Designed miniproteins, single chains, continued (5). Designs and how they scored, part 105

Each design is a single chain, and the fold is of that chain. pLDDT is the mean over its residues in the fold that is shown.

## One batch from the design tools (miniprotein)

Design m19865
Fold by ESMFold2-Fast:
Structure m19865 (fold): chain A 78 residues (1-78)
Amino acid sequence: RRRLSVRLVAREEDEEKTVEEYEVLDEAGRVTARIRVTKYKDGTTRVVIEGAEGPVETETSKAVGGDAIAVLRTTAAA
């Protein structure tokens, strides 16, 4: 499996949600995907992955912690 690096590029927090934007970099430092994680105050998490296959939206309900690892696994396995 190829090793990917993930970096946080933006974080916004409001009264209803927290939005975190990540970039996935390959070994050459090229951005291969962008991941947007929206965490709602009700515990719902929505993940949007924009990469080589186009934008893919997934929703994980009430998962706290580890969501970034799950998203990385899904992206690396695809």
Scores: mean pLDDT 62

Design m19866
Fold by ESMFold2-Fast:
Structure m19866 (fold): chain A 62 residues (1-62)
Amino acid sequence: GKAEAQKLILRGIALKLRAIGLEFDAENLPLSEEERERLLREAERLREEAERLFKEADKLLE
């Protein structure tokens, strides 16, 4: 229902914000190439998970 959709949206937003933070750190912190690649891979995974949550929420709102 609507309440479940809202929970998924909030989770997706939280994951997307985490991904943005990791991308910011990868760009701005003095990291090794390996550390930067690790952050970017985690950010990509979080963005993909957020997208899946948003799609599930959209289905619940129709």
Scores: mean pLDDT 87

Design m19867
Fold by ESMFold2-Fast:
Structure m19867 (fold): chain A 90 residues (1-90)
Amino acid sequence: AEELIEKGWRYLKEGKYDEAIKYFQEAIDVAEKEGNKELLARAYGLLAVAYFQKGDLKTAAEYVSRALKLGGKLTPEQVKAIKEAIEKAK
């Protein structure tokens, strides 16, 4: 499960957003089966970053909401990626 998030994060940093999304979606499936709310919140937060980077702000906002509802919080790296996506959208 954690391995899927690490792989997705590497693709995200490389600008390969579709590949990153696939790994984060797989991480969600595993986290749900394990009942791991922390991992689920992290995966939702990372999906939000990937969708922001793709310019899909509506889908990104939905995943941010889901992550926060689970008691998750964004890492400094996730915050930086979201800020960069917002600047790029201008």
Scores: mean pLDDT 75

Design m19868
Fold by ESMFold2-Fast:
Structure m19868 (fold): chain A 56 residues (1-56)
Amino acid sequence: SLAEKIQQVYNEALELAKEIGVEAAAELMKKRLLELGLSPEFAEYAARQVVEAYEE
């Protein structure tokens, strides 16, 4: 489902943040969500959630 693909992208972004930093991982997540057909607004929102979760 689309929700499962979004969750996979989110999990991949959290793993990538450990290797390339949270900012770069968030940018890649945003790009992947746009490729899945999500709106730019949603992609930006989701990428911001990764940054906030990682910077706890």
Scores: mean pLDDT 80

Design m19869
Fold by ESMFold2-Fast:
Structure m19869 (fold): chain A 68 residues (1-68)
Amino acid sequence: MSEEARELLKKGLEAMQKNDYEKAAEYFRKAVEVDPSNREAWRALAVAYEKLGKEEEAQKAFDKAIES
């Protein structure tokens, strides 16, 4: 994983702990843009989208997590 993707994943996880799911989804989306092979970031993005009620986006992110 690149340093940038790792930093973004960390910031997303911190936002999840603060229940800031919008910010978490933004950081996780940036992480998967930097490293599309990062299965953990795709799974985290899916969870953040589920918390936001974005079921279609959550399913697509989850599918990417299991494809890798």
Scores: mean pLDDT 82

Design m19870
Fold by ESMFold2-Fast:
Structure m19870 (fold): chain A 92 residues (1-92)
Amino acid sequence: MEELAREVDAAAYEIAGIVAMLSGDYKTAAEYFEKAAQLASGPDAARAYTNAGIAYLKAGDYEKAIEWFEKALELDPDNEEARRVLEQAREK
């Protein structure tokens, strides 16, 4: 199933993003989460967009962080984590 292949690829990029975050390579983490978001759909895509925003926020790229959090909220308007982190990013 093509959908399953995309989900597996999305999961692989999400894991790579998490590993990059743990290594302090926030810019690379953001790129992996962006790829995960492009391959995922629904709540999984919203989570990946939120993680990309967090990675950009930690990298100091506040403009990109805001953009990705807004994309997460377009997919999941009730995402409390995305709203909270977006407020933090806008404060900078």
Scores: mean pLDDT 78

Design m19871
Fold by ESMFold2-Fast:
Structure m19871 (fold): chain A 97 residues (1-97)
Amino acid sequence: MNKKAFEAEVLIALTEMQLAVLRSIAESYRRQGKEKIAELVDKYIDEAEKRVGPLIEEAQELIDRGEYEKALEVAQSALDETNRLFKKMEEEIKKLE
């Protein structure tokens, strides 16, 4: 088993899970009647899909080509960008509360 290929796949899965969590957060705020915060979370979901989606696709393509070291670097960039967007979102939510 190639360790870097496995690590890249794990980072892709973690990134996809974090994006799913964002959708759950938006739905939770809507159920609480906090529509403005839900709309803000939706904006960050759109931003994440536009910025992170292509990186996930590139990492998957690199794994398919056997370029595992590059795949790991791109997958890490996808996770880092998702974490950056989460932090920025949390700061903006704090200003609305």
Scores: mean pLDDT 85

Design m19872
Fold by ESMFold2-Fast:
Structure m19872 (fold): chain A 55 residues (1-55)
Amino acid sequence: LSEEEAKKVLEEAKELLKKGEYEKAQDLGVRAATQGNIELAEEIGKLIKEALEKE
């Protein structure tokens, strides 16, 4: 993934979390990890954790 693609995926994860679609956000993180983008996967995981802490 390019840096621009990673940014788009991160924004997509944020939108999914706003909708309460945690499973889809997790799937994005898993796909990023399987594609070798560990930094993106960690950032998505951090967003999911923050969303869950907000209730």
Scores: mean pLDDT 77

Design m19873
Fold by ESMFold2-Fast:
Structure m19873 (fold): chain A 89 residues (1-89)
Amino acid sequence: GHPATEAGGRAGRIVGDSVFEKTGNAALATGYALRVIGAGVHAGLTGDGEAGEQEILDTIRDAKKQGLLTDEQAEQAIEAAREAGRAGS
């Protein structure tokens, strides 16, 4: 697959799994995961890795602000977002 899409998928999995562990809410977890995955796919399709990275980072920041991610989970997701940005650019 496209590297930006793969990195976005990894970030989405980290965020989705973290939200599900915290809340037990599969719909909420899926929503966050799809936001992150969608940003990675968008970066891969448009070549705008910077915009895709920013959308993923904004989603991670929002989830952390809502108490849905630990600091460690947020750091892992941020690494994947940076990879999506580099791969999509």
Scores: mean pLDDT 77

Design m19874
Fold by ESMFold2-Fast:
Formats: sequence, structure tokens, C-alpha cells
Structure m19874 (fold): chain A 58 residues (1-58)
Amino acid sequence: MEGARLVGEAAVDAYQAGLGPEEAAKRISDALMKAGARSGLTPEQGRDLAEAALAGGY
């Protein structure tokens, strides 16, 4: 569940920085895209995880 861990870390970082949901989603998605290429995640899967993290993190 490497993708979930990365999403969680990015979500916490964005939350601590005081970013809004849209900006947080962008940060999370971008982090997942960079790491997901190594993990085999597609852009669609990265977006789904970013949205799930925002729903759970905020």
C-alpha cells in the first residue's frame, strides 16, 4: 500500500500548510504521479487516491 502511504503523507503536509481542498488535491495527485510511475499506478488511480485522502483527511 505504498500509494496510500504517499497520499497520506502528502495530505497531512498540505493540511499542515493550511491549503484548501483543491490545492491539497493538486499536491497529493502530483506526488502520487511522480511516485506512482515507480509503483505502477495510473494517472486515474492517482486521482482516485488523492480524492479519497481528501475525503478522509478533511
Scores: mean pLDDT 64

Design m19875
Fold by ESMFold2-Fast:
Structure m19875 (fold): chain A 60 residues (1-60)
Amino acid sequence: MYEFTFEFEDKEKAEKVAEDIKKLYPQAEVTVEGKTLTIVTDLPVEKATALALKVIGASL
């Protein structure tokens, strides 16, 4: 199990990234609280890393 927490510039961006992640990784548990996005996943480390990089890329 892996847990990732990311903070975005605003709530709207966090919610958009959350929706994109749900489409690409429907088995991941995604929670948005204000500007903060929390992802809990049982994916293998390679897939969990790819997911984290996807979120970081969306933040840039």
Scores: mean pLDDT 75

Design m19876
Fold by ESMFold2-Fast:
Structure m19876 (fold): chain A 69 residues (1-69)
Amino acid sequence: MPKPTDKELLETFGLMYVGIGNILEKQGKYEEAAEMYREAARLFKEAGNEELAKEAEEKAEEARKKAEE
C-alpha cells in the first residue's frame, strides 16, 4: 500500500468534514454544519481539488442560510 501523500491526506480530511456536516444538517445543526463544510473547502483547496472545494463552499453557504431561518 502506498503511503498517503499530503494531497491524499487533505482530501481524506475534507471528506471527513463533509460527512460530519451532513450528520449535523440531519440534526438541524445548520450553523455547525456550515463550519464543517467551510473547513472541508479549505482542505480541498490545499489539496488542489477545486471541484470538491467549490462543492463544499456551496454546501457551507446553503447551511448558513438555513441557520438564519
Scores: mean pLDDT 82

Design m19877
Fold by ESMFold2-Fast:
Structure m19877 (fold): chain A 80 residues (1-80)
Amino acid sequence: TEKEQLLKQLVELGRRMDALFERAKARGLDPEVVQKKLNEILALLQKAAEAILAGRLDEARRYLEEAERKLAEFEAWIDS
């Protein structure tokens, strides 16, 4: 179902967030900047999870798309 697909995406983005956080720490990047970026992504994933549970699947998709964009930006920042 669409709900199952969104839940799978939520889990995958959360896993990717954790991996990028560990990579940023390993690179010795500014912990305050890393924490701020992590908190922004986490807030989007939490909103997506709430929307999925409430059956607001269109909202959930938008939050997951925004979280994916923020993760891509975070990854690019780590790689720069």
Scores: mean pLDDT 88

Design m19879
Fold by ESMFold2-Fast:
Structure m19879 (fold): chain A 71 residues (1-71)
Amino acid sequence: GMAAVEEARRLLEEAEEALRRGDVEEAKRYIQKAQDAAVRAVLAGHVEEAQELGRRMQELMERLKELEKAK
């Protein structure tokens, strides 16, 4: 149901907060949890909402890759 979409959005907000702090490992954990919630949203038929989640996830993953390359 929509609960999975809301869970994924919250987890992505937490991932963005972790990236702002430079906490790459915490950001990875939140992104992984958000990905799981997005998969559940797709399986529940919320394809359009999951597409929006996917776009935001791509943006955060790109920021994560840049921070990882700096190590």
Scores: mean pLDDT 82

Design m19880
Fold by ESMFold2-Fast:
Structure m19880 (fold): chain A 58 residues (1-58)
Amino acid sequence: SESKKASQIVGHAILGIGLELDGDFEGAKESYEKAAEIAKEMGDEELAKFYLERAKKL
């Protein structure tokens, strides 16, 4: 399940980047917040903060 969660984080991060490039900042925020949520569930507080900070800058 940990490897599956890691893949989900990457998937949401890639989606967020794609949405940013498309100008969909609301969609990008939601994708980064989801990546952060899963990272926090895995105990990776640094990765969670990274994605939350990225979402905040949009």
Scores: mean pLDDT 86

Design m19881
Fold by ESMFold2-Fast:
Structure m19881 (fold): chain A 72 residues (1-72)
Amino acid sequence: SRKQLEAEVLVALAEMYLALAKRAISRGDKETAKELIDLAQKVLEQARKAGASEEDIQRLENDIEELKKKVE
């Protein structure tokens, strides 16, 4: 369904932003990392509304929380 495809695309986009955030952190670029984490959170909220799986949502929320700790 369209909703399922939208959810899958949004999950993939959130994963991409978090991967880029991890790279920014490894380079010491905390400002870019914070921006990418914020983008991932916004996209994840859209994915949840589109019907993304609870497993994907929980996994990405955990990844976001861990990355937030690294940019404090």
Scores: mean pLDDT 88

Design m19882
Fold by ESMFold2-Fast:
Structure m19882 (fold): chain A 60 residues (1-60)
Amino acid sequence: GPRLDAAELAARMKEQGFSPEEIRETLLKQGVSQGDADSITESVENGLTVKTVENARKAS
């Protein structure tokens, strides 16, 4: 769903070396809510990876 798509984008940006601030700004520009952008950025800082998002999609 849209939240998983945003989480995957954030995780990919972290792998490319973007800062948490740049990730949050990108999510906001893509129309993600402030609450979701903050939550997703925090999750990525706490170890959320592209593989985590892929596994969540397979389980859905």
Scores: mean pLDDT 81

Design m19883
Fold by ESMFold2-Fast:
Structure m19883 (fold): chain A 62 residues (1-62)
Amino acid sequence: SEDAVVAAIDRVARERGLSAAERGDMLQAANRHRWSAEEILAHPDELLELARRLAAEREARR
């Protein structure tokens, strides 16, 4: 569910000390790539890499 995805991202962001912006990028990446809460908790580093690529693409368009 959407609530479970948000809870999983909040947990990963808290455990890794991520900023609000980084947390937002993770949520956008999870939604874009249709990740489940289980996938986020199993592979948080892969999702974080996708989030960083999304942020880089956004900055490149400025």
Scores: mean pLDDT 84

Design m19884
Fold by ESMFold2-Fast:
Structure m19884 (fold): chain A 77 residues (1-77)
Amino acid sequence: SAAAEELREAVRELLEVYAERLRKEGLPEEEVERRRRLAEEALEEYLEKLAAELSDEELREMARKAREMAEKLREEL
């Protein structure tokens, strides 16, 4: 669904900010990529479950909150 894709995109944005924060903290690129992939894999399984159990409205609300979190984390970089 479009709502599930919106949530996946929001989570990808959040993971990108997470990776940038790790880089700013001085972690090696290999370690940044390893941690990003682990987080992505864990979240992918959870996101599939959410997409099956939640309404489109709930998924869009989660996407909005994830984007807000990503924006706040960018401001703290």
Scores: mean pLDDT 83

Design m19885
Fold by ESMFold2-Fast:
Structure m19885 (fold): chain A 59 residues (1-59)
Amino acid sequence: VTVEDVIKETGLSEELAREVVELFEKGMTPEEIALKLYNSGKVTGEQALKIREFLEKYK
């Protein structure tokens, strides 16, 4: 996955999209990444769902 793809699919900022890519490359699951960002207050529930659905395509 790329930072640009995450921004395009989820509407996240470049900074948050980069964090998503780094966590995914580190081996975290789409579900773990979405929950981590949601629980830290960085994204909305809708954005968390979009992150999960997008990353699941790259399993």
Scores: mean pLDDT 83

Design m19886
Fold by ESMFold2-Fast:
Structure m19886 (fold): chain A 69 residues (1-69)
Amino acid sequence: MTREEALELIRRELETHAAEMTPAQLELLRLAEESIERGDNRALLEARYERAGGDEEARRLLEERLAAE
């Protein structure tokens, strides 16, 4: 998965399911998008987000990112 593909997945998820998401879920997806845009842990973020289909893995990626910073 490329950066563009990962961003497309996140944006598609936001467009399709944003109204069904909690504010916390929206925040986690926004943070994942920002992290991918900056190139931080891109391959890890891309692979894990895709595998999980969003919510739980987005949370885990946020936790890893915050621990690394």
Scores: mean pLDDT 62

Design m19887
Fold by ESMFold2-Fast:
Structure m19887 (fold): chain A 62 residues (1-62)
Amino acid sequence: AEEHLRKGEEAYRRGDYVTAERHYEEAYREALAAGDEELAKKALDKLIDIGIDKLVEGVKKV
């Protein structure tokens, strides 16, 4: 779980949102399966951040 969260953060810093999203999704799934609410919340917050960034990029296209 933590490994995927970390790899997602690294990809996000590189601007690779597709890779970051996949790693955060895997981190979220593993955290839920392990009952780790803290990691699940962190992964979910990161997925929301990516979603917001995608929306902002869409607005900049206008």
Scores: mean pLDDT 74

Design m19888
Fold by ESMFold2-Fast:
Structure m19888 (fold): chain A 109 residues (1-109)
Amino acid sequence: ATGVGLVRGEDAEVLSAEGVLHTATLRGEGVARPDGTAVGRGEAVLASGESGVAELRREDGRVSVVREEAESPAARDYALRAAHLAMALAERALAGGPGRLETRFERRE
């Protein structure tokens, strides 16, 4: 089975270093494989218009950041959270089904 995860409508209030409240929309895609490898990609767009992307990889029980690019620390943090969530959900779905290579999910609130 194939799939990607989409996390959307996860609104969170974040007090920045400047004391500004932020709301973020998160998107994530995850792929997990029977060999124990997994990847997760996350995107965040804040109400300010600032955006961030992050990509994670799991190999040999370790998680590494493959890519991160963000217009602010808050956007980076949310993108990393989305990527971690996408990877974790893909791994969980692979564990629940024989022959699954990747998982699609979508989260809306």
Scores: mean pLDDT 65

Design m19889
Fold by ESMFold2-Fast:
Structure m19889 (fold): chain A 65 residues (1-65)
Amino acid sequence: AAMPVLTPEQREALRRQLEGALTSGRAPAVDTATVHGVAQTGDPALAALSTDERGLALARLAAER
């Protein structure tokens, strides 16, 4: 099923923020099952990025919160 569509600017901003968070070496205590669960049942933004190539990175950033 298709995930919610974000505007190109929103998607780019999120991607850059995700890259920044990952580059900082922040490693949340999240396993692959949790990442998948967040992408499926989390916020629409998390679900949308999960179907994108960077969805995994967003899930890790979400776990940071």
Scores: mean pLDDT 48

Design m19890
Fold by ESMFold2-Fast:
Structure m19890 (fold): chain A 68 residues (1-68)
Amino acid sequence: SPEEEAERLIKGAEEAAQNMAKAKDPSTRARYIAAAYILATGAYLLSGDEEKVEEVRKKIEEAWKKAE
């Protein structure tokens, strides 16, 4: 279902954000953060759950801030 696919994409976005936080070089961090935002956007298009997607976007932003 679209909801199950959205959950899969959200988990992928969270994983990408975690991998970004663990990466030490800026190029690898940029690639993971780009993937995280793309996956989060895909989840929004499928579920329409703005609140859940915004929660994930905040986690992505926090991970990026910690990496810088």
Scores: mean pLDDT 77

Design m19891
Fold by ESMFold2-Fast:
Structure m19891 (fold): chain A 70 residues (1-70)
Amino acid sequence: EELKKELLKLIGEILGIIGDIEELKKELEKAKAAGDEEKAEKIEKEIKELEEKLKELRKKLDEVDEELKK
């Protein structure tokens, strides 16, 4: 049952990061609307970092899912 717990944990982490990315995208739109280029660049970098982390977590999720099928 450890693999099932690991899968649920990964899903929770993925959903959390998706939520963070959506929140940052809203902040990015506000920064762009205000003409705050420096803030917009900072938020864009944070979004890219979270997207890379999301990619790694999805890869781990796929690995756990494959182990559950074996």
Scores: mean pLDDT 82

Design m19892
Fold by ESMFold2-Fast:
Structure m19892 (fold): chain A 90 residues (1-90)
Amino acid sequence: MEIEKLKEQYKKKAIDYANELRSRALTEAERLGLTPAQKQALLNAVDGALGNMLKAIDENPENPKEAYETAIKNGKKLVDEALERARAEA
């Protein structure tokens, strides 16, 4: 019961974090005047990061907090790298 509740809490946090990253990516894309294709690549990076976070939480029921923290770090890195690439192309 407690582990299932923790998984749901961390999944919600992952979704909220991905939504924050998506908002930041869209704001940066507008600021840089990115093409629709470049903007879509950033959104795809955010969606990929979210998918990885949710999968990590589901596959590590014994330690959802550690799985979440590791997945958030990896997801942030993927989106930061996509944003840095977009900035270099602007």
Scores: mean pLDDT 80

Design m19893
Fold by ESMFold2-Fast:
Formats: sequence, C-alpha cells, structure tokens
Structure m19893 (fold): chain A 56 residues (1-56)
Amino acid sequence: NREKLLKLIGEILNLIGDKIEIEMSDLPEEEKEKKLEEIEKKIEELKAELKALPAP
C-alpha cells in the first residue's frame, strides 16, 4: 500500500515537472496547450488511482 502510494505520488510530481518544463520552453502556445492537456489527463488518471487507495 505505502509503496504504491509513493509510486503514484512520484509519478504525479514528475508530470508536474514536465508541465513546468513545457511552460518554460520556446514551443508555440498551440503546442504547449496540447501537451499540457495530455499531461493533465495523465495526472487525473493517477489522482483517481490515489483516491482508490486507503489514506496513509
């Protein structure tokens, strides 16, 4: 349980880091928006898995 919780949190934190990197990049706003939307979808999936776990 704890191992799965820490892994999910770590994956969410890594995705947040990816969001920051994209925001800091020189990509066109259209490309940034698309990439951020995909990352947000992944974060929501991981958050759903977190909600299914018992509280630590």
Scores: mean pLDDT 79

Design m19894
Fold by ESMFold2-Fast:
Structure m19894 (fold): chain A 61 residues (1-61)
Amino acid sequence: MEEEKKKLIEEAAKAALAGDLEKMEELVRQLVEKFGIEEEEAWKEVEREALRMLAQESAAA
């Protein structure tokens, strides 16, 4: 379950960075429905993951 949650967060963050907002919204909805977390918390987790990915990419550039 935790692994599936992390995968959804990672996929949503990737969708956000790719500009695929519709896919990001679908994945956030899955996080809320499947794992019972609040929508606000799900968005916050996706944002943190996206920022982490951006920081890693910037450091690797």
Scores: mean pLDDT 78

Design m19895
Fold by ESMFold2-Fast:
Structure m19895 (fold): chain A 96 residues (1-96)
Amino acid sequence: SSQIQSLLDQAQDLQNKSNDYQQLSQTYQDQSDRLTRQGDRLSQLGLLTDLLSYQRQADRLYRQSTRYRAISNSYQSVANIYQQQSNNLLQQALDM
């Protein structure tokens, strides 16, 4: 029926949105991890050289990493909402 097809098309659109936000979440997670690794290297240099400037640079990278982690978590939350909405529409189509 046209009603079942409409529900399936809407579910697919929501699944695509979920996948897009999941990809954004992964991108920001990868950036967060990269910044943490850079911060760890600078922190190690600070320990070896006793230079506070390296520790200050590491601290800035860790703060940026934390912000990107929060953005990643936000996108993951949005992806989960779209996935749930997609699953609900698929269930409605099956119940017809």
Scores: mean pLDDT 92

Design m19896
Fold by ESMFold2-Fast:
Structure m19896 (fold): chain A 69 residues (1-69)
Amino acid sequence: EEELERDIRLALAEIGLAVAKITLERNPSEKDKKAIELYEKAIEALRQGNWEEADKYFEEARKLMRETL
């Protein structure tokens, strides 16, 4: 189950990163750039097994993206 949770979180972070990149391309924003950085950090943390750090970065990125849309 932990492996499944990691894979799901990784997929969600990668989807978030892709959306942020598309949004940045269409309407450049510092919030989108920050969200991209945070999603990339979340992905790195997940790969290192640091769940709490990954969740923190993912939530921060998701919050910024909600404000950008």
Scores: mean pLDDT 76

Design m19897
Fold by ESMFold2-Fast:
Structure m19897 (fold): chain A 94 residues (1-94)
Amino acid sequence: MSFEEMLKELEESTDRDRIIAILREALADPSLSVEQKIELLEVAVDRMLKLGDLEGALEVARAALEAATDKEVILHAIGLILDIIGDIIDKELK
């Protein structure tokens, strides 16, 4: 799948498992740049957040952390995990 095809599928998907599968494929693809991998990670997490699924956003970011081999992608995934945890805490504390 091309970067543009992955981006479109992530933006149109409502299925967490499908989003995770696309992201894992992207992160394992040696033809994609680090910048493209980070963009796909951000879009995948943002998609779950727009669907109101904070737990799904966390699962997507954690799946990316497990699949990522690039230091910059790993650090970005950690940052997203921390941001999502903060949002969950804020929501529960009102």
Scores: mean pLDDT 82

Design m19898
Fold by ESMFold2-Fast:
Structure m19898 (fold): chain A 70 residues (1-70)
Amino acid sequence: SLREQRLAAFREIVTEEGKELQAELDKIRAKVDAGEITPQEGGDETIKAFVRHSGRLGERLAAAEAELRA
């Protein structure tokens, strides 16, 4: 059913985006730990990463919904 297809697609997208976000957060942490950026700069980059990934997640979910509706 469309509902089952949506749920499966949404779970996959959420899992993939979560993994990508975690990898980016790990890189930010590594930069702070290495002294390449300050803790404040690391905090700023973390907020920007969350905002960027939230937008991308929304776009991917909208695209999947549009494809399933077509």
Scores: mean pLDDT 86

Design m19899
Fold by ESMFold2-Fast:
Structure m19899 (fold): chain A 60 residues (1-60)
Amino acid sequence: MQDEIDALGRQMKALHDERVALRKQAAASTDPAEKAALEARVKALTDEMNRLRDEMLKVG
């Protein structure tokens, strides 16, 4: 049980780091289509993080 919670915590950290990188890329981009795609990706990662958070609460 603890090992699975630790694994989910590591996944959350990785997704958070990826979101930070994508937000930085979106802010630096001058292409509106690229910005929209990066923002959509950030939203998808946010939704995935919310799902993992709910799974963590379900397990422990």
Scores: mean pLDDT 79

Design m19900
Fold by ESMFold2-Fast:
Structure m19900 (fold): chain A 61 residues (1-61)
Amino acid sequence: SVEEIVEEIRKKIEELKAQGKSVTEMNDAIAEIIAKHKPNLSTVEFVKVAKKAKEILDEAL
């Protein structure tokens, strides 16, 4: 589900931030998670995941 993918992204951002990784590395990790799930997502679901990922990353910075 969209919610499960968003939680996967949130946990990955928290992990990378704790390790002192750059914003570029966090964006790359988000892109990989989205790419992994993209074949199983509708266009509407993809847009929702992308928007929530951006919000989570912006709040983490």
Scores: mean pLDDT 83

Design m19901
Fold by ESMFold2-Fast:
Structure m19901 (fold): chain A 65 residues (1-65)
Amino acid sequence: EEEIQKLVDEIKKETKKATELMNQIRAARAAGAPKETIDALKAQYDEEIKKIVELHRKLRELRAS
């Protein structure tokens, strides 16, 4: 279960980062930030989502029967 708990904790951590990035994207758009700035934030958000997907994949593997 320690491996499971570690993955759950990492998923929560990455989910928080993704939420923060989404909020930063919204704030940047509201502030009229350049497209380059918004695109950079979107790229970071996409990377966090990829990490979350991989963590969920590992979690499924550990629980596979």
Scores: mean pLDDT 83

Design m19902
Fold by ESMFold2-Fast:
Structure m19902 (fold): chain A 55 residues (1-55)
Amino acid sequence: MKKLEELKKRIEEMVRRALELGGSREDILESAERLARELGVDPEEARKIAEEIIE
């Protein structure tokens, strides 16, 4: 499976859970960047994906 597709799924799950718990936008974006680093994907791409889901 492509790493970017896996990253999108993980970010979507993380963002939904964080919003349900009242998490801050910045904390969500930082978490997305961390997930990207673990998968070897550009952290900036992860930040953009998370921002699109939040907005």
Scores: mean pLDDT 78

Design m19903
Fold by ESMFold2-Fast:
Structure m19903 (fold): chain A 70 residues (1-70)
Amino acid sequence: SAEEERLARLAEADKRIEAHVGVSPEAVRAALRERGYTEEQADLAVKLLEENPDLSIEELERKALEEYLK
């Protein structure tokens, strides 16, 4: 189903975000946008990952949301 395909794409995006070390910034931005981030939010999240490479996706989403919603 479309929902199953969407969940599979989100899981793949999550893997790319977690493996961002050695992954291009464009690929990470694309993965974040697949997660529902806007272009601005994705750019901010990439910057946060560059500053804190050990961030989990949950921590990244929390920090990116807090920073963007200021």
Scores: mean pLDDT 71

